# Designed miniproteins, single chains, continued (3), part 30

Each design is a single chain, and the fold is of that chain. pLDDT is the mean over its residues in the fold that is shown.

## One batch from the design tools (miniprotein)

Design m9075
Fold by ESMFold2-Fast:
Structure m9075 (fold): chain A 79 residues (1-79)
Amino acid sequence: MGLKVDTIRRAFQLADKDNDGYIKASQLVPTLRALGEQLTPEQEAALQALADEVAADTPDGRVNYQEFLRRLEAEEAAR
């Protein structure tokens, strides 16, 4: 994916109203669109799937931004 870690970090900062390092999995893609990211449907699906996987590891179904970035970087390194 052509997305940069800094863009993802900005999306989390914008969506994280509580400043606790967590957002709802459903907030990531809409926030990236709000930042002007031109995502393909495939990129949106991949990002949402990754957010859903990270959310599944938390009791409240929220995405921890450090864990999401770690997973995203691992996915990019595997390609």
Scores: mean pLDDT 74

Design m9076
Fold by ESMFold2-Fast:
Structure m9076 (fold): chain A 70 residues (1-70)
Amino acid sequence: IEERIQRARELSVPGVEKLEKYAKEKGAPVEDLTLAHITLTIGLVHGDDPEKALEEALKNLDIAAKERGL
């Protein structure tokens, strides 16, 4: 799993930046951003597809924004 952890570290920075930018543009609260970051981290460590991990995190932010009427 060392290679998976290494890839997760390499992808975490750009992934976090993308999530932060999306959250700021949508006006998402910090708690939703935190949950999205946790989802991204789990997906990058456990999953075989880093793009799916980012997509799932963004999906969670979008769902939360819609629930808040954003």
Scores: mean pLDDT 68

Design m9077
Fold by ESMFold2-Fast:
Structure m9077 (fold): chain A 60 residues (1-60)
Amino acid sequence: GEEKEKLAEEAVELGVEFHKKTTGLEPNEESVKEGLETLKELSIEELKERVEHLKEALSQ
């Protein structure tokens, strides 16, 4: 559904930012695409938790 797609997109976007913060490297396009597909397999609840955790980690 739309909510799940938006949450997966937000989670992958935050994951890219987290990867850059922790490694100093740009993730490759294939890894980002695979990450998005993996996130789409998660439940809405799991995606919400992941988004919250990544936002908190990036706020520090």
Scores: mean pLDDT 79

Design m9078
Fold by ESMFold2-Fast:
Structure m9078 (fold): chain A 70 residues (1-70)
Amino acid sequence: SAKEQYEKGIELLKNGDYEEAVKYYQESLKGLSGKEAAETLFNLGRAYAKLGKIDEAVAYFQKAAELLKA
């Protein structure tokens, strides 16, 4: 399920497996909306920041903020 993919993404992020965490978060987004989607987008931003992909990280943080504003 989307929630199981999100939880796996969190585990991978904590373990430093940033590229794999990105994949699980992207898959989880297909089944999430609202606040859960915003949290997933925020964690995508964190994973991209850890990979040194700062422009992608900023874009995901902005998407998360816009979802929380709506």
Scores: mean pLDDT 86

Design m9079
Fold by ESMFold2-Fast:
Structure m9079 (fold): chain A 73 residues (1-73)
Amino acid sequence: SKEELEELLEKLREDKKRIEEEIKRLEKELEEAERRGAPEKEIERLRLLINLYKISLAATELVIKRIEEKLEK
């Protein structure tokens, strides 16, 4: 019940942190690639990957918020 939701929330918060750190790492890689004049296709792939992780982050944040609201007294 409440304990199960709290455990799920903890795991989702860990997933969120991992996604956020991956986005930061990829954004740094994109910045470095742009600075060195990497091929357009490499830059495009990095942008697509960043966007995919941002979508995943938004979905994870939505689920977290819904669980937090349910746990609120």
Scores: mean pLDDT 88

Design m9080
Fold by ESMFold2-Fast:
Formats: structure tokens, sequence, C-alpha cells
Structure m9080 (fold): chain A 75 residues (1-75)
């Protein structure tokens, strides 16, 4: 269940952290305002992940997709 980040570059780790921080921000806004639906949070995460995916290697794109799937499952 833990994401293995040992093979990621420092830049790729920073991008994964950015995605995770963005997820926490969206969840925080959803709790605070009650206006963001699960579907809207999922869509925003997917859009952010697609942007990050364009900068990653094929192997790290697969890792990012697993992270996105796990984040969506927890909403």
Amino acid sequence: ESIDTSKLTEEEKKLLKELFDYFLELVGKSIETGKLSKEEVEEEIKKKAEEIEKTLSEENQKLLRKVVEQLIERI
C-alpha cells in the first residue's frame, strides 16, 4: 500500500508532493465550504495529475496513476 518513491528524482518527488498538497487543499475546501462534490474533487485531481504526468518518465507515470487512484478511493 505504500508508494515506493526511492527510484524517483528529486524533481519527480516534488511534483508528487505538489499533487498530494493539491489534494489536501481540495479536501480542505470541500470540508470548509461544503460546495465541492466528490466528483468535482476527483475531476480536479485528474486534471492536476495529467499536467504532472506530461513531465514524468513512463515508469513514473504508472506510479503517479497509482497515487491518483488511491487518492480518489479515499474521497
Scores: mean pLDDT 71

Design m9081
Fold by ESMFold2-Fast:
Structure m9081 (fold): chain A 88 residues (1-88)
Amino acid sequence: MKEKADKLLEEGVNLLAQKRYDEAIKKFEEAIKLDPKNAEAWLNLGTAYFLKKEYDKAIEYFKKALEIDPNNVDAKTLLKAAESIKAA
């Protein structure tokens, strides 16, 4: 189970680097379905929505990542960035 979730996460990250955001989102959603406690998968899902400028969804998923890993610096940084953009 974990190895399959890790492969889906890697595929999603590669798609994200190619700016194929919708395809990356599908891979991260599949990874989360197999391993819902994978904070990195939630972080990457939020990042994909952030890059699509869907800040409400990005905030939701960054908060999910922080529920699993409260000390994740990247999730804290990106959450603050998304909230600041929405407040402007």
Scores: mean pLDDT 87

Design m9082
Fold by ESMFold2-Fast:
Structure m9082 (fold): chain A 75 residues (1-75)
Amino acid sequence: MKEKALELAKQIEDQLNTLYTGDEKERVAASKKLQELFPEFLALLDAVSREELPERVRTLLDAAEAGREAAREIA
C-alpha cells in the first residue's frame, strides 16, 4: 500500500510539473490525468506520512483540504 501511494504521489508530482511548464495541450492532458490519479491517491493516503510526499503534492493536498473546509461551512 505505502509503495503504491508513493508511486502515485510521484506521478501526481510529474503531472503538476507539466501543468506549470507545459503548453496548452500538455496541460489539458495533465489535468485529465490528475483527475484520474488524485482519487486513487486519496484512497491510499492513510498509508503514507505527509512528510514523505513531494512538496507539490503536499501543496495540492493543502488546497484540496481548504476547498473541503469551505464546502463544509455551507453544510
Scores: mean pLDDT 73

Design m9083
Fold by ESMFold2-Fast:
Structure m9083 (fold): chain A 114 residues (1-114)
Amino acid sequence: SPLQDEAVRLMRELAELFRKVAELAEKRGDTDIAQRARDMSAAAEGLIPAVRRVTDPEALQKAIELLRKAIEYVKKAIEALESGNVDEARKYIDEATEAFGEAAVVISEALAAQ
């Protein structure tokens, strides 16, 4: 469905943005941020097969909203890392992780209800 395709596209975008966070954090020697970003990239890619099985359009729309929120926070984390503000980057990664976690729950609950 178009909503499944959009959710998959956003998850791939999120995974790519987290890979960029990991690269920037590694260059700065911030191994904790780099590892967290690598884990989140893997989690986003790992959720793609589950999203392709979701048939509930309301659940897909909610997941898309949360994924867009996560993407915006990861973009802010990248800007913070590029400016050398590691504490702001951690805050935005935490907010991105929370938004992605909420999207994963929406997807999981939708599949359980099918």
Scores: mean pLDDT 91

Design m9084
Fold by ESMFold2-Fast:
Structure m9084 (fold): chain A 60 residues (1-60)
Amino acid sequence: MKGLYRATKSVKTSTPGFLSFEEGDILEALEETESGELLVRNLKTGEVGLVGKSLLERIE
């Protein structure tokens, strides 16, 4: 089931396809990759990208 996640820390990245975000940002899970990342949308910025699942806390 697709859900809402909270970022547990701030991350800045220059890696193509990966999302930069701030601690406390709410991210909507769109898809899960074969390698275990989540494709997410940041509800604050509208940006879409990959985030390591270990960096996120499921809230909904």
Scores: mean pLDDT 79

Design m9085
Fold by ESMFold2-Fast:
Structure m9085 (fold): chain A 55 residues (1-55)
Amino acid sequence: SESERERRIEEARAYAASNPERAAVLREIADRLREIGDKIDEGLKKGDLSLAALP
């Protein structure tokens, strides 16, 4: 529900405010995962990825 999503966002903001260093690390990990996901999706769509070429 919307209320549940809002609550989770608020909790995440409170956590980031209290634990800025941990929040920064988690953000870096999230950014990296997003970049990897985008590259895999692009490679699969173009057929550039092969089983012999693991990124």
Scores: mean pLDDT 72

Design m9086
Fold by ESMFold2-Fast:
Structure m9086 (fold): chain A 88 residues (1-88)
Amino acid sequence: HMKLEAGKRYAITIKGDLSREEAEKIAKEVEDILRKNPGVKDVKAEVLFDNEVLITFTVVDPEGAQKAVDEIKEFAKKHGLEVTVEEL
């Protein structure tokens, strides 16, 4: 049960059986979801060596940030991908 807190940094890791091209597309779409949300800042997305997608961000508004994270979880579920959220 992860609760987002204002001023804290979090990492979202998205994993599945992804090609490099698929991972890059997922990274772009997830980055766009977070960047459109005023509840988060300092959004950075990258594709790791194993084609996992890592997105890091700082929470500004916990409620707004939670909505963005929930949207990302639904996006991942639609694509059969696993999502992990952790505090940095």
Scores: mean pLDDT 83

Design m9087
Fold by ESMFold2-Fast:
Structure m9087 (fold): chain A 57 residues (1-57)
Amino acid sequence: MKRYRAVRDYTALREDELSFKKGEILEMLERVDDDYWLVRNEKGEVGLVPKDYLEEI
């Protein structure tokens, strides 16, 4: 599965989004649109995140 690293902190603005910290590892589940991806964090929480905050590892 494709893994991504957060390049900066993000605070969720909507209930369907995930908050994360810089350096956190997120697993991509689905491309929802051109700006947001559905991801899972290491705790098993699932939500939408802005893809521009992520780098491929």
Scores: mean pLDDT 83

Design m9088
Fold by ESMFold2-Fast:
Structure m9088 (fold): chain A 84 residues (1-84)
Amino acid sequence: MSEEERRRLWAETNVALLEMQAAIDLKVAEDGASPEEIKENIKRLKELGERVLAETADFPELQAEARRIIEESIKKLEEYLKSK
């Protein structure tokens, strides 16, 4: 595996981990997490998202996917907050 292939795999892994964390946070909210827990999860997901955007900066398609995951997941988490 080349260094470029390793960098791409690392970026892809970051996107996959972000997607998994977002799915967990959404499931936790769906299962009736407190407003306080959802707010903390939004904050942590935003912090993770910023790191993943940085790690994917050299791969525009992966960065776009990471941005989509962050925006859609945060919007849905905020909708769960608003419904409580």
Scores: mean pLDDT 87

Design m9089
Fold by ESMFold2-Fast:
Structure m9089 (fold): chain A 60 residues (1-60)
Amino acid sequence: MSEQEKSAYEFFLKQAKELSEKELDELIKLKEALLKERASPELYQALKGIMEEAKKEAEK
């Protein structure tokens, strides 16, 4: 995992622990929309995976 990917993971993990499930889902939707518009398909898939893993980890 790159330094940027690790930073993104830690950010989303913190948000997932602090936000309700509904608020977290809205944040993820907003970030996914921005990534689809601004990022390459490869970067979008990588960051989407990081967001999903952070959400799963926060549920433990």
Scores: mean pLDDT 71

Design m9090
Fold by ESMFold2-Fast:
Structure m9090 (fold): chain A 76 residues (1-76)
Amino acid sequence: SREEVIFLARASVELAAIDFFLKYFSDKFTPEEQEELREIREEILALLKSGDTSPEVLKRLEELIERAREIIERAE
């Protein structure tokens, strides 16, 4: 559906955002935060590559996006 395509696009944008922050602002994160962002990135990428757009997968992607955003917003 169009909603699924838009959601997958949002997940792809967040993946790019994580890569950007880890590349240019890694010094703003603790080692633990850097590891968690890398794990979130790997899981998002795996889910996107699976092609599974079930409600359970979309919910998991949303949870991962929210967690990544929380870490990025806490970076000092």
Scores: mean pLDDT 83

Design m9091
Fold by ESMFold2-Fast:
Structure m9091 (fold): chain A 58 residues (1-58)
Amino acid sequence: GELYRAVRDVSSPSESFLSFKKGDVIEVLKELGPDFLLGKNLKTGKVGLVLKSYLEKI
């Protein structure tokens, strides 16, 4: 899928939302509308919802 880079740290207690650190590479698995996508953190292998505003295109 398309690759994005995290622009900030995100820590979520929810299993539905992806946690990541600034600089982590997130693979797009599915677009979920204008503000969200389903992403995979390539460093951790975890999958979850991500706000597109937390990501920059590689």
Scores: mean pLDDT 83

Design m9092
Fold by ESMFold2-Fast:
Structure m9092 (fold): chain A 78 residues (1-78)
Amino acid sequence: DKENLVELSLTILRKYIEEGASPEEIKLIAYKALLALGASEEEARKTAEEIAELVKAGKYEEALKLAEKALREAAKKA
């Protein structure tokens, strides 16, 4: 179920952010999650990079909101 994968991906991202994971680790997790939900490789890379930049800036809630929107949009396309 793609909804379960969205929720799992968000839970994993939140956990890694809370535990102080690097922006590069967050980028990899977001990228893999977006691909698993059916995003194109180009869209997944771009969005994961934007999420990582928000994490690097300490904008954690904004990063998670962007991730949720992107993951849900990827799930709808497939």
Scores: mean pLDDT 85

Design m9093
Fold by ESMFold2-Fast:
Structure m9093 (fold): chain A 95 residues (1-95)
Amino acid sequence: MPSKQELLLEEAEKNIKKAEELLKKDPLDEKKVTEALNYLSGAVNLLTGLDPKDPRAQEAAERLIKLLEEIKKLNPKYKAQTDELIAKVEEWLKS
């Protein structure tokens, strides 16, 4: 039977995948970037409720940080928002 951690992790992974798909279509389209950031923000909220020592959660966090860094690099106007989300994930990984 899937644990609560497993179910929340699956939902976080789904959010990350949706963001990846949006950015793959057009990483410079403000509408797609904003929608991707909403999915990534959702994934941050889900992941930070999980055990940071779970290898699968750590892998999801790595994917999430890479996507946020890509958005920040290509769209400097989102630097503050992406930096805030990255900091939340990195702080959770240290807990």
Scores: mean pLDDT 85

Design m9094
Fold by ESMFold2-Fast:
Structure m9094 (fold): chain A 90 residues (1-90)
Amino acid sequence: EEEARKYLTKGANYLVKGEYDKAIEYFEKAIELAPEDSEIRVLAYTLLGRAYLKKGEYEKAIEYFQKALEIDPDNEIAKRLLEEAQRKLA
């Protein structure tokens, strides 16, 4: 869990800098280390979706927001970002 959190933090820092491909790499590493159905996995999927949304890859963004919602159906951030990605694709 601590290693997954470290990768999540590094990915978030790259996301803020606009370095989306590096952010994606770190979020994927966080997912590899995160326990199944964990809060860290939900956050990593949500941030992966946000990175793809920022790259204009709306279909991939939707996929990752849906993965986050499969674990946490009440996640308001993932719901809002899913709606945004769906609007961009339409």
Scores: mean pLDDT 85

Design m9095
Fold by ESMFold2-Fast:
Structure m9095 (fold): chain A 63 residues (1-63)
Amino acid sequence: AEAHTQQGLQLLNQGRYEEAVAEFEKALAEDPRHEQAALGLVMALQRLGRDEEARAVAARFKA
C-alpha cells in the first residue's frame, strides 16, 4: 500500500493522472482503509474529469 501510494503521488505530480489512478487503486487493493491513497485517487480522478468515481471514493472515507 505505502509503496504504491508514493508512486501514485509522484505520477500525480508529473501530470500522469491515469497511471496515478492505477497505483492508488493498487494501494487500496492492499489496504482498503489507506486514507492517503484514497485522497490521491480522488485528486487524480478529478483531474481526469471522472467526478462520479471521485465522489464515490470520497464518500467511502468521509464517515
Scores: mean pLDDT 79

Design m9096
Fold by ESMFold2-Fast:
Structure m9096 (fold): chain A 132 residues (1-132)
Amino acid sequence: NLVELELQRKLLERQRRRDESLRQHRAIKDGQRGLDTLVGLLDAQDSALAQQLRDTWQRFEDSIYRLMGADPRLGLDLAGQAGRVIRDAADAALADPSSLRTQASQAMSAMEELSRQADEAADRITRERMLS
């Protein structure tokens, strides 16, 4: 009957939201592991740069979670890009410790750009929804 179809639809919607949230959380966690590596390497040499990297990542997380609320697919894509950037920077710094500050600075710049893109996209989507 119609009531059973509505209940089934709501259960499928809840499952989709759950799966989406798990994918989002995993993407952020993968990036966090790369961050922890870079911060660990920096902490003994340049604690100020290590703190700047943590702060840049926190601002990125805030921007990306906001975007994920508006556009989960775009949010997941940008989170994946940031995770790759920071993991690649961590791997490069481990291979050549003399590049550590350069790798950290480049990763921060890339994350700041991705945060800007996330904020602009979230603002655009929110505005478009209000005008619809």
Scores: mean pLDDT 82

Design m9097
Fold by ESMFold2-Fast:
Structure m9097 (fold): chain A 104 residues (1-104)
Amino acid sequence: MEELEKKKEEARRLMEEAGRHFLAAARAGAAGDTEALQAHANAAAAKLNKAREVVKEVTDDEMHDILADLARAAGEGARNPERAEELVRRAVEEATERIIKLLE
């Protein structure tokens, strides 16, 4: 369905935007910038909430699980800055596929 493909595209875009903020949060954490870390974490959570508005099949429990996984990847990236992009990208790809499968 054209409607279904538009939902998938919007969800992927919102998850990609969230991923950019989680990566920025990881980098801020590595630099010891707590204000920037909190700002980017909040922005990422806002993008995840918008993705949930697009994919209403995502439950509160699933969203909390996804947010926890992404926050863990960002935290690991803050401790290992060389791996931050890899860790966040993998977590975002995994979360995105979980969300997209709910539309199938």
Scores: mean pLDDT 83

Design m9098
Fold by ESMFold2-Fast:
Structure m9098 (fold): chain A 79 residues (1-79)
Amino acid sequence: MEKDLEEQARALTEQLARASEETRKEAIESIVAQAPEEVREEVRKLLEEAAKAVKEGDMEKATKKLKEAIELGLKAEEA
């Protein structure tokens, strides 16, 4: 469900925007640790790009990158 993933990505973007830099880093590590091993590097890269976009105030870019990370994790679990 594209709408459900978009809502999850938006909620996570808002949470990261309100969090400290330390909290953002811990959240990224937590999400990466829950991702399948084979996609952890790609998920980490997308989450780091999302965090950078949040710091730059680009909420749309951050949401897009977070959505891509969630989709990648879900696809890896289905494979």
Scores: mean pLDDT 76

Design m9099
Fold by ESMFold2-Fast:
Structure m9099 (fold): chain A 55 residues (1-55)
Amino acid sequence: MEVKRNKALQKAIDYLLEKGVPLEKAIELAKEVFDSLPPEQITEETVLKRVEEKL
């Protein structure tokens, strides 16, 4: 797995936790966003934006 993808996933989860989202829900939302994006669009910025849209 690419380092960039792992960092984007962790950043999204951390962001959701900071917003008060429970860990289980944060992981669920982050995974949903990752599954919806093609590999070339998986960046910290894009994932974070999509996660914000799901809140």
Scores: mean pLDDT 74

Design m9100
Fold by ESMFold2-Fast:
Structure m9100 (fold): chain A 78 residues (1-78)
Amino acid sequence: MSKRIIAQLKQSPVPKDVYLQFVKDLREELSVFGAFSIQQLNSSSVLIEFESEESAKAALEYGKEVFKDGVSLEFAPA
């Protein structure tokens, strides 16, 4: 299982302010699962890397419920 999650906004195009708020919301909501890094992949998606596969799995399950409106969350390919 992957330590990395891709989070993608379902909107197209994505305004800069919407993208910045999205990254802020991810940092605030997922901080309870421990340390992680966020890297921008494109204007609508980010790669989130956790310290453990267990943290990534818990964050993915939680994030799918919290961000169900307009955000897709999936494990990144290995």
Scores: mean pLDDT 78

Design m9101
Fold by ESMFold2-Fast:
Structure m9101 (fold): chain A 61 residues (1-61)
Amino acid sequence: MKKVLLIAGEDPEKRAKARELAKKEGFDEIIELRGASPEEARERAAELEKEGYEVYLADAR
C-alpha cells in the first residue's frame, strides 16, 4: 500500500518542513493543496484512501 502525505495550507515554511519529513519517512507521494479548508483536505484524503493509499494529513496553515 502506498503512503501519501497530503499537505494543506499556505505557509511556505510549514509546507517545506512537511515535505522534508515525508521524504525522510519514506512516503511514496506528496500532494499539496493550497488554500484548502480542513474539510476539503479530508474529502481528498477519503478519495485517495478509496484508491488504496495510506493517507496522512499535514496542516500548514
Scores: mean pLDDT 79

Design m9102
Fold by ESMFold2-Fast:
Structure m9102 (fold): chain A 102 residues (1-102)
Amino acid sequence: DLKKQIEEKIRQAEELIKQAGKLALDGKIDEAVEKLRQAAEQYREAADLAEKLGDLEKAKELRKQAETLLETADFLSKTAKEVEELGQKAKAEREQLQKLLS
C-alpha cells in the first residue's frame, strides 16, 4: 500500500525533526544537522512514492519540505560555525587586553 508507505515516511521525518530539535537545544548542532538531513531524505522518498501514486501535488509539497529542511540544516551549520569563530576571536582579544593591562 503506497499510501501507507508515504504516511510512514512522513512520520519518520517528523520524528527525526523532533530529535533534531532536542539535539540543537542540547548544543549538539552537528548531530541535529544530520537528523534534519535524514528527515529531508524521508520526505524525498515519500515524494517519490506520491509521484508513483499519481499525486503530483503531494509529491511537490513533500519535495519542498525536504528542500526547506536542507536549507535549515545548512543555515544552522553555518551559523554555529560563525558563532564559534566569533567566540574564539573575542576570547583572543580579551586575553590580549588582559596581558596589556597586567
Scores: mean pLDDT 87

Design m9103
Fold by ESMFold2-Fast:
Structure m9103 (fold): chain A 110 residues (1-110)
Amino acid sequence: MEVVQEYVSEPIELEKGEKAVVELTVTAPSGRYVVLVRVRNVGKEKLTLNIKVYVNGKLIAEAENVVIEPGGWAGVVAEAELKEGDVITAEVEAVEGKGTVQITITLYRA
């Protein structure tokens, strides 16, 4: 699948109950895309996370109580019809533990 657009966050520190929110504004032409949000645990401690993905404030995909070991990844995938200027929001909440995450939003042409 061809990567059309990608955003990679800086490392973000999270403690239990905290949320990280990152956004990607779509610059790709209007069409159908696969939206992949990946969360990497770049810290030294195990984290339990909720991951939510929105397009223009509408929830399109989620994963709850995802356990990520140090150096591990979790991902959420959805298909969406997107237009230039649409905003994809990834919200990552720490349910248990504390540590550091890196969030990636990738658009693939469907």
Scores: mean pLDDT 89

Design m9104
Fold by ESMFold2-Fast:
Structure m9104 (fold): chain A 65 residues (1-65)
Amino acid sequence: MSREELDKEVELALYVMQAEIARKAGDLETALKYYQKALEISRELGREDEAAFLEKQIADLKAQM
């Protein structure tokens, strides 16, 4: 993996973590922003399973707003 790809993998993991923390805290707007950032990175990396998971989390979150 290139340095750029490695950095994106770390960012993906951090954004997912931040989104989950925000969602559990009831901060749905912040959770949505972090899930959306994670989704963009997962798509850039070609991680289809991760992208599908994140799309489902975003849809579920929007249904709660």
Scores: mean pLDDT 82

Design m9105
Fold by ESMFold2-Fast:
Structure m9105 (fold): chain A 72 residues (1-72)
Amino acid sequence: MAEREELRRRLEELRRRARELAEKGADIQKVNAVLLRLDMAELLLDGGEEDQEEVRRLVEEAERLVAELEEE
């Protein structure tokens, strides 16, 4: 399904952005909050179609947190 491939791609992009933020000296607790959401989303992505909505929600939360950190 295209949705699963999209979510996995977004997960990898967010992990890269979170690492860049950590390397630039962003708040480690906030970076860890992003990584925790990405780890949960990755775990749920293996759970099948029923978990796609929850995965998307976690990815969207991580995107919001990363954007907030990039504004700091």
Scores: mean pLDDT 78

Design m9107
Fold by ESMFold2-Fast:
Structure m9107 (fold): chain A 64 residues (1-64)
Amino acid sequence: SEVERLREEARRLREKARELLEEARREEDPIEKAYLEALARMAEFSARLAEERARRLEEEERER
């Protein structure tokens, strides 16, 4: 289902954000560190959007 697909996408994006933050923690170059942190924030934002969309679709199906 679309809801399940969006939830799986959100899960993958959160895992990617976690990996990027771990990489940023080990990075010594401040420019590269900032870049990795920015990528992590983008992944977290995308995950939240996917979760919100999944929630709305699930709620819409429930209210029929």
Scores: mean pLDDT 85

Design m9108
Fold by ESMFold2-Fast:
Structure m9108 (fold): chain A 68 residues (1-68)
Amino acid sequence: MVSEEEITAGMGLIYAGLGKLFESQGKYEEAAELYREAAKLYEEAGDLELAKEAEENAKKAEEKAKEA
């Protein structure tokens, strides 16, 4: 069975994937929120590298939302 950390990281991956999907549809504000949730989940799972990537994706999506 997977660890709790592994399950939490899996949820982070799902949120990051949804963030990418929303970003591809031009829904940048929603994508930023999804990426921020993914970053929190990755941080809780101890995957600081993926958490940083998700936070950077959230920041980029937020910047795009401001430009649209």
Scores: mean pLDDT 80

Design m9109
Fold by ESMFold2-Fast:
Structure m9109 (fold): chain A 66 residues (1-66)
Amino acid sequence: MSQDELAEKLGISRRTLSEAVRLAVELLRAGESDEEVIAALGERFPHLTELQLEAIVQYARRLLRE
């Protein structure tokens, strides 16, 4: 799944998704847990739902394992 497809599926802008994924990748690489990354993303993007934040973190994890 591309970032464009994920943005459409989640109903968020491609810019917002790109920024959120970038931050999630940085935090995951720093050794933060999924819960810590979700909390940080929620502070940065307070308009996103918990389900959207979880989907972004799972996508970022896939990018790191590819």
Scores: mean pLDDT 84

Design m9110
Fold by ESMFold2-Fast:
Structure m9110 (fold): chain A 87 residues (1-87)
Amino acid sequence: VEEQIKKDIEKLEELIKKDPTNADAYRELGNLYFKLGEYEKAIEYYQKAIEIDPNDAQAYRNLGLAYKKLGKTEEAEKWFKKADEIE
């Protein structure tokens, strides 16, 4: 399972090298790092996704979930609220 996730990360990293404005690719990279338990790295990619597409409610929700995994509950609630405001 982890081997497949690492292969998917490599594919998305190549996609981002070719198109650095692809917000969906950054969000999916964040999702893969989240699955690996690398929550701080997931946060970096989710933040890049919302920088490119500030209307991606899914990226804000996932950002909140990553902060919650790190025990930053108050920060997580802020991002969940932002996601709800977009939807």
Scores: mean pLDDT 84

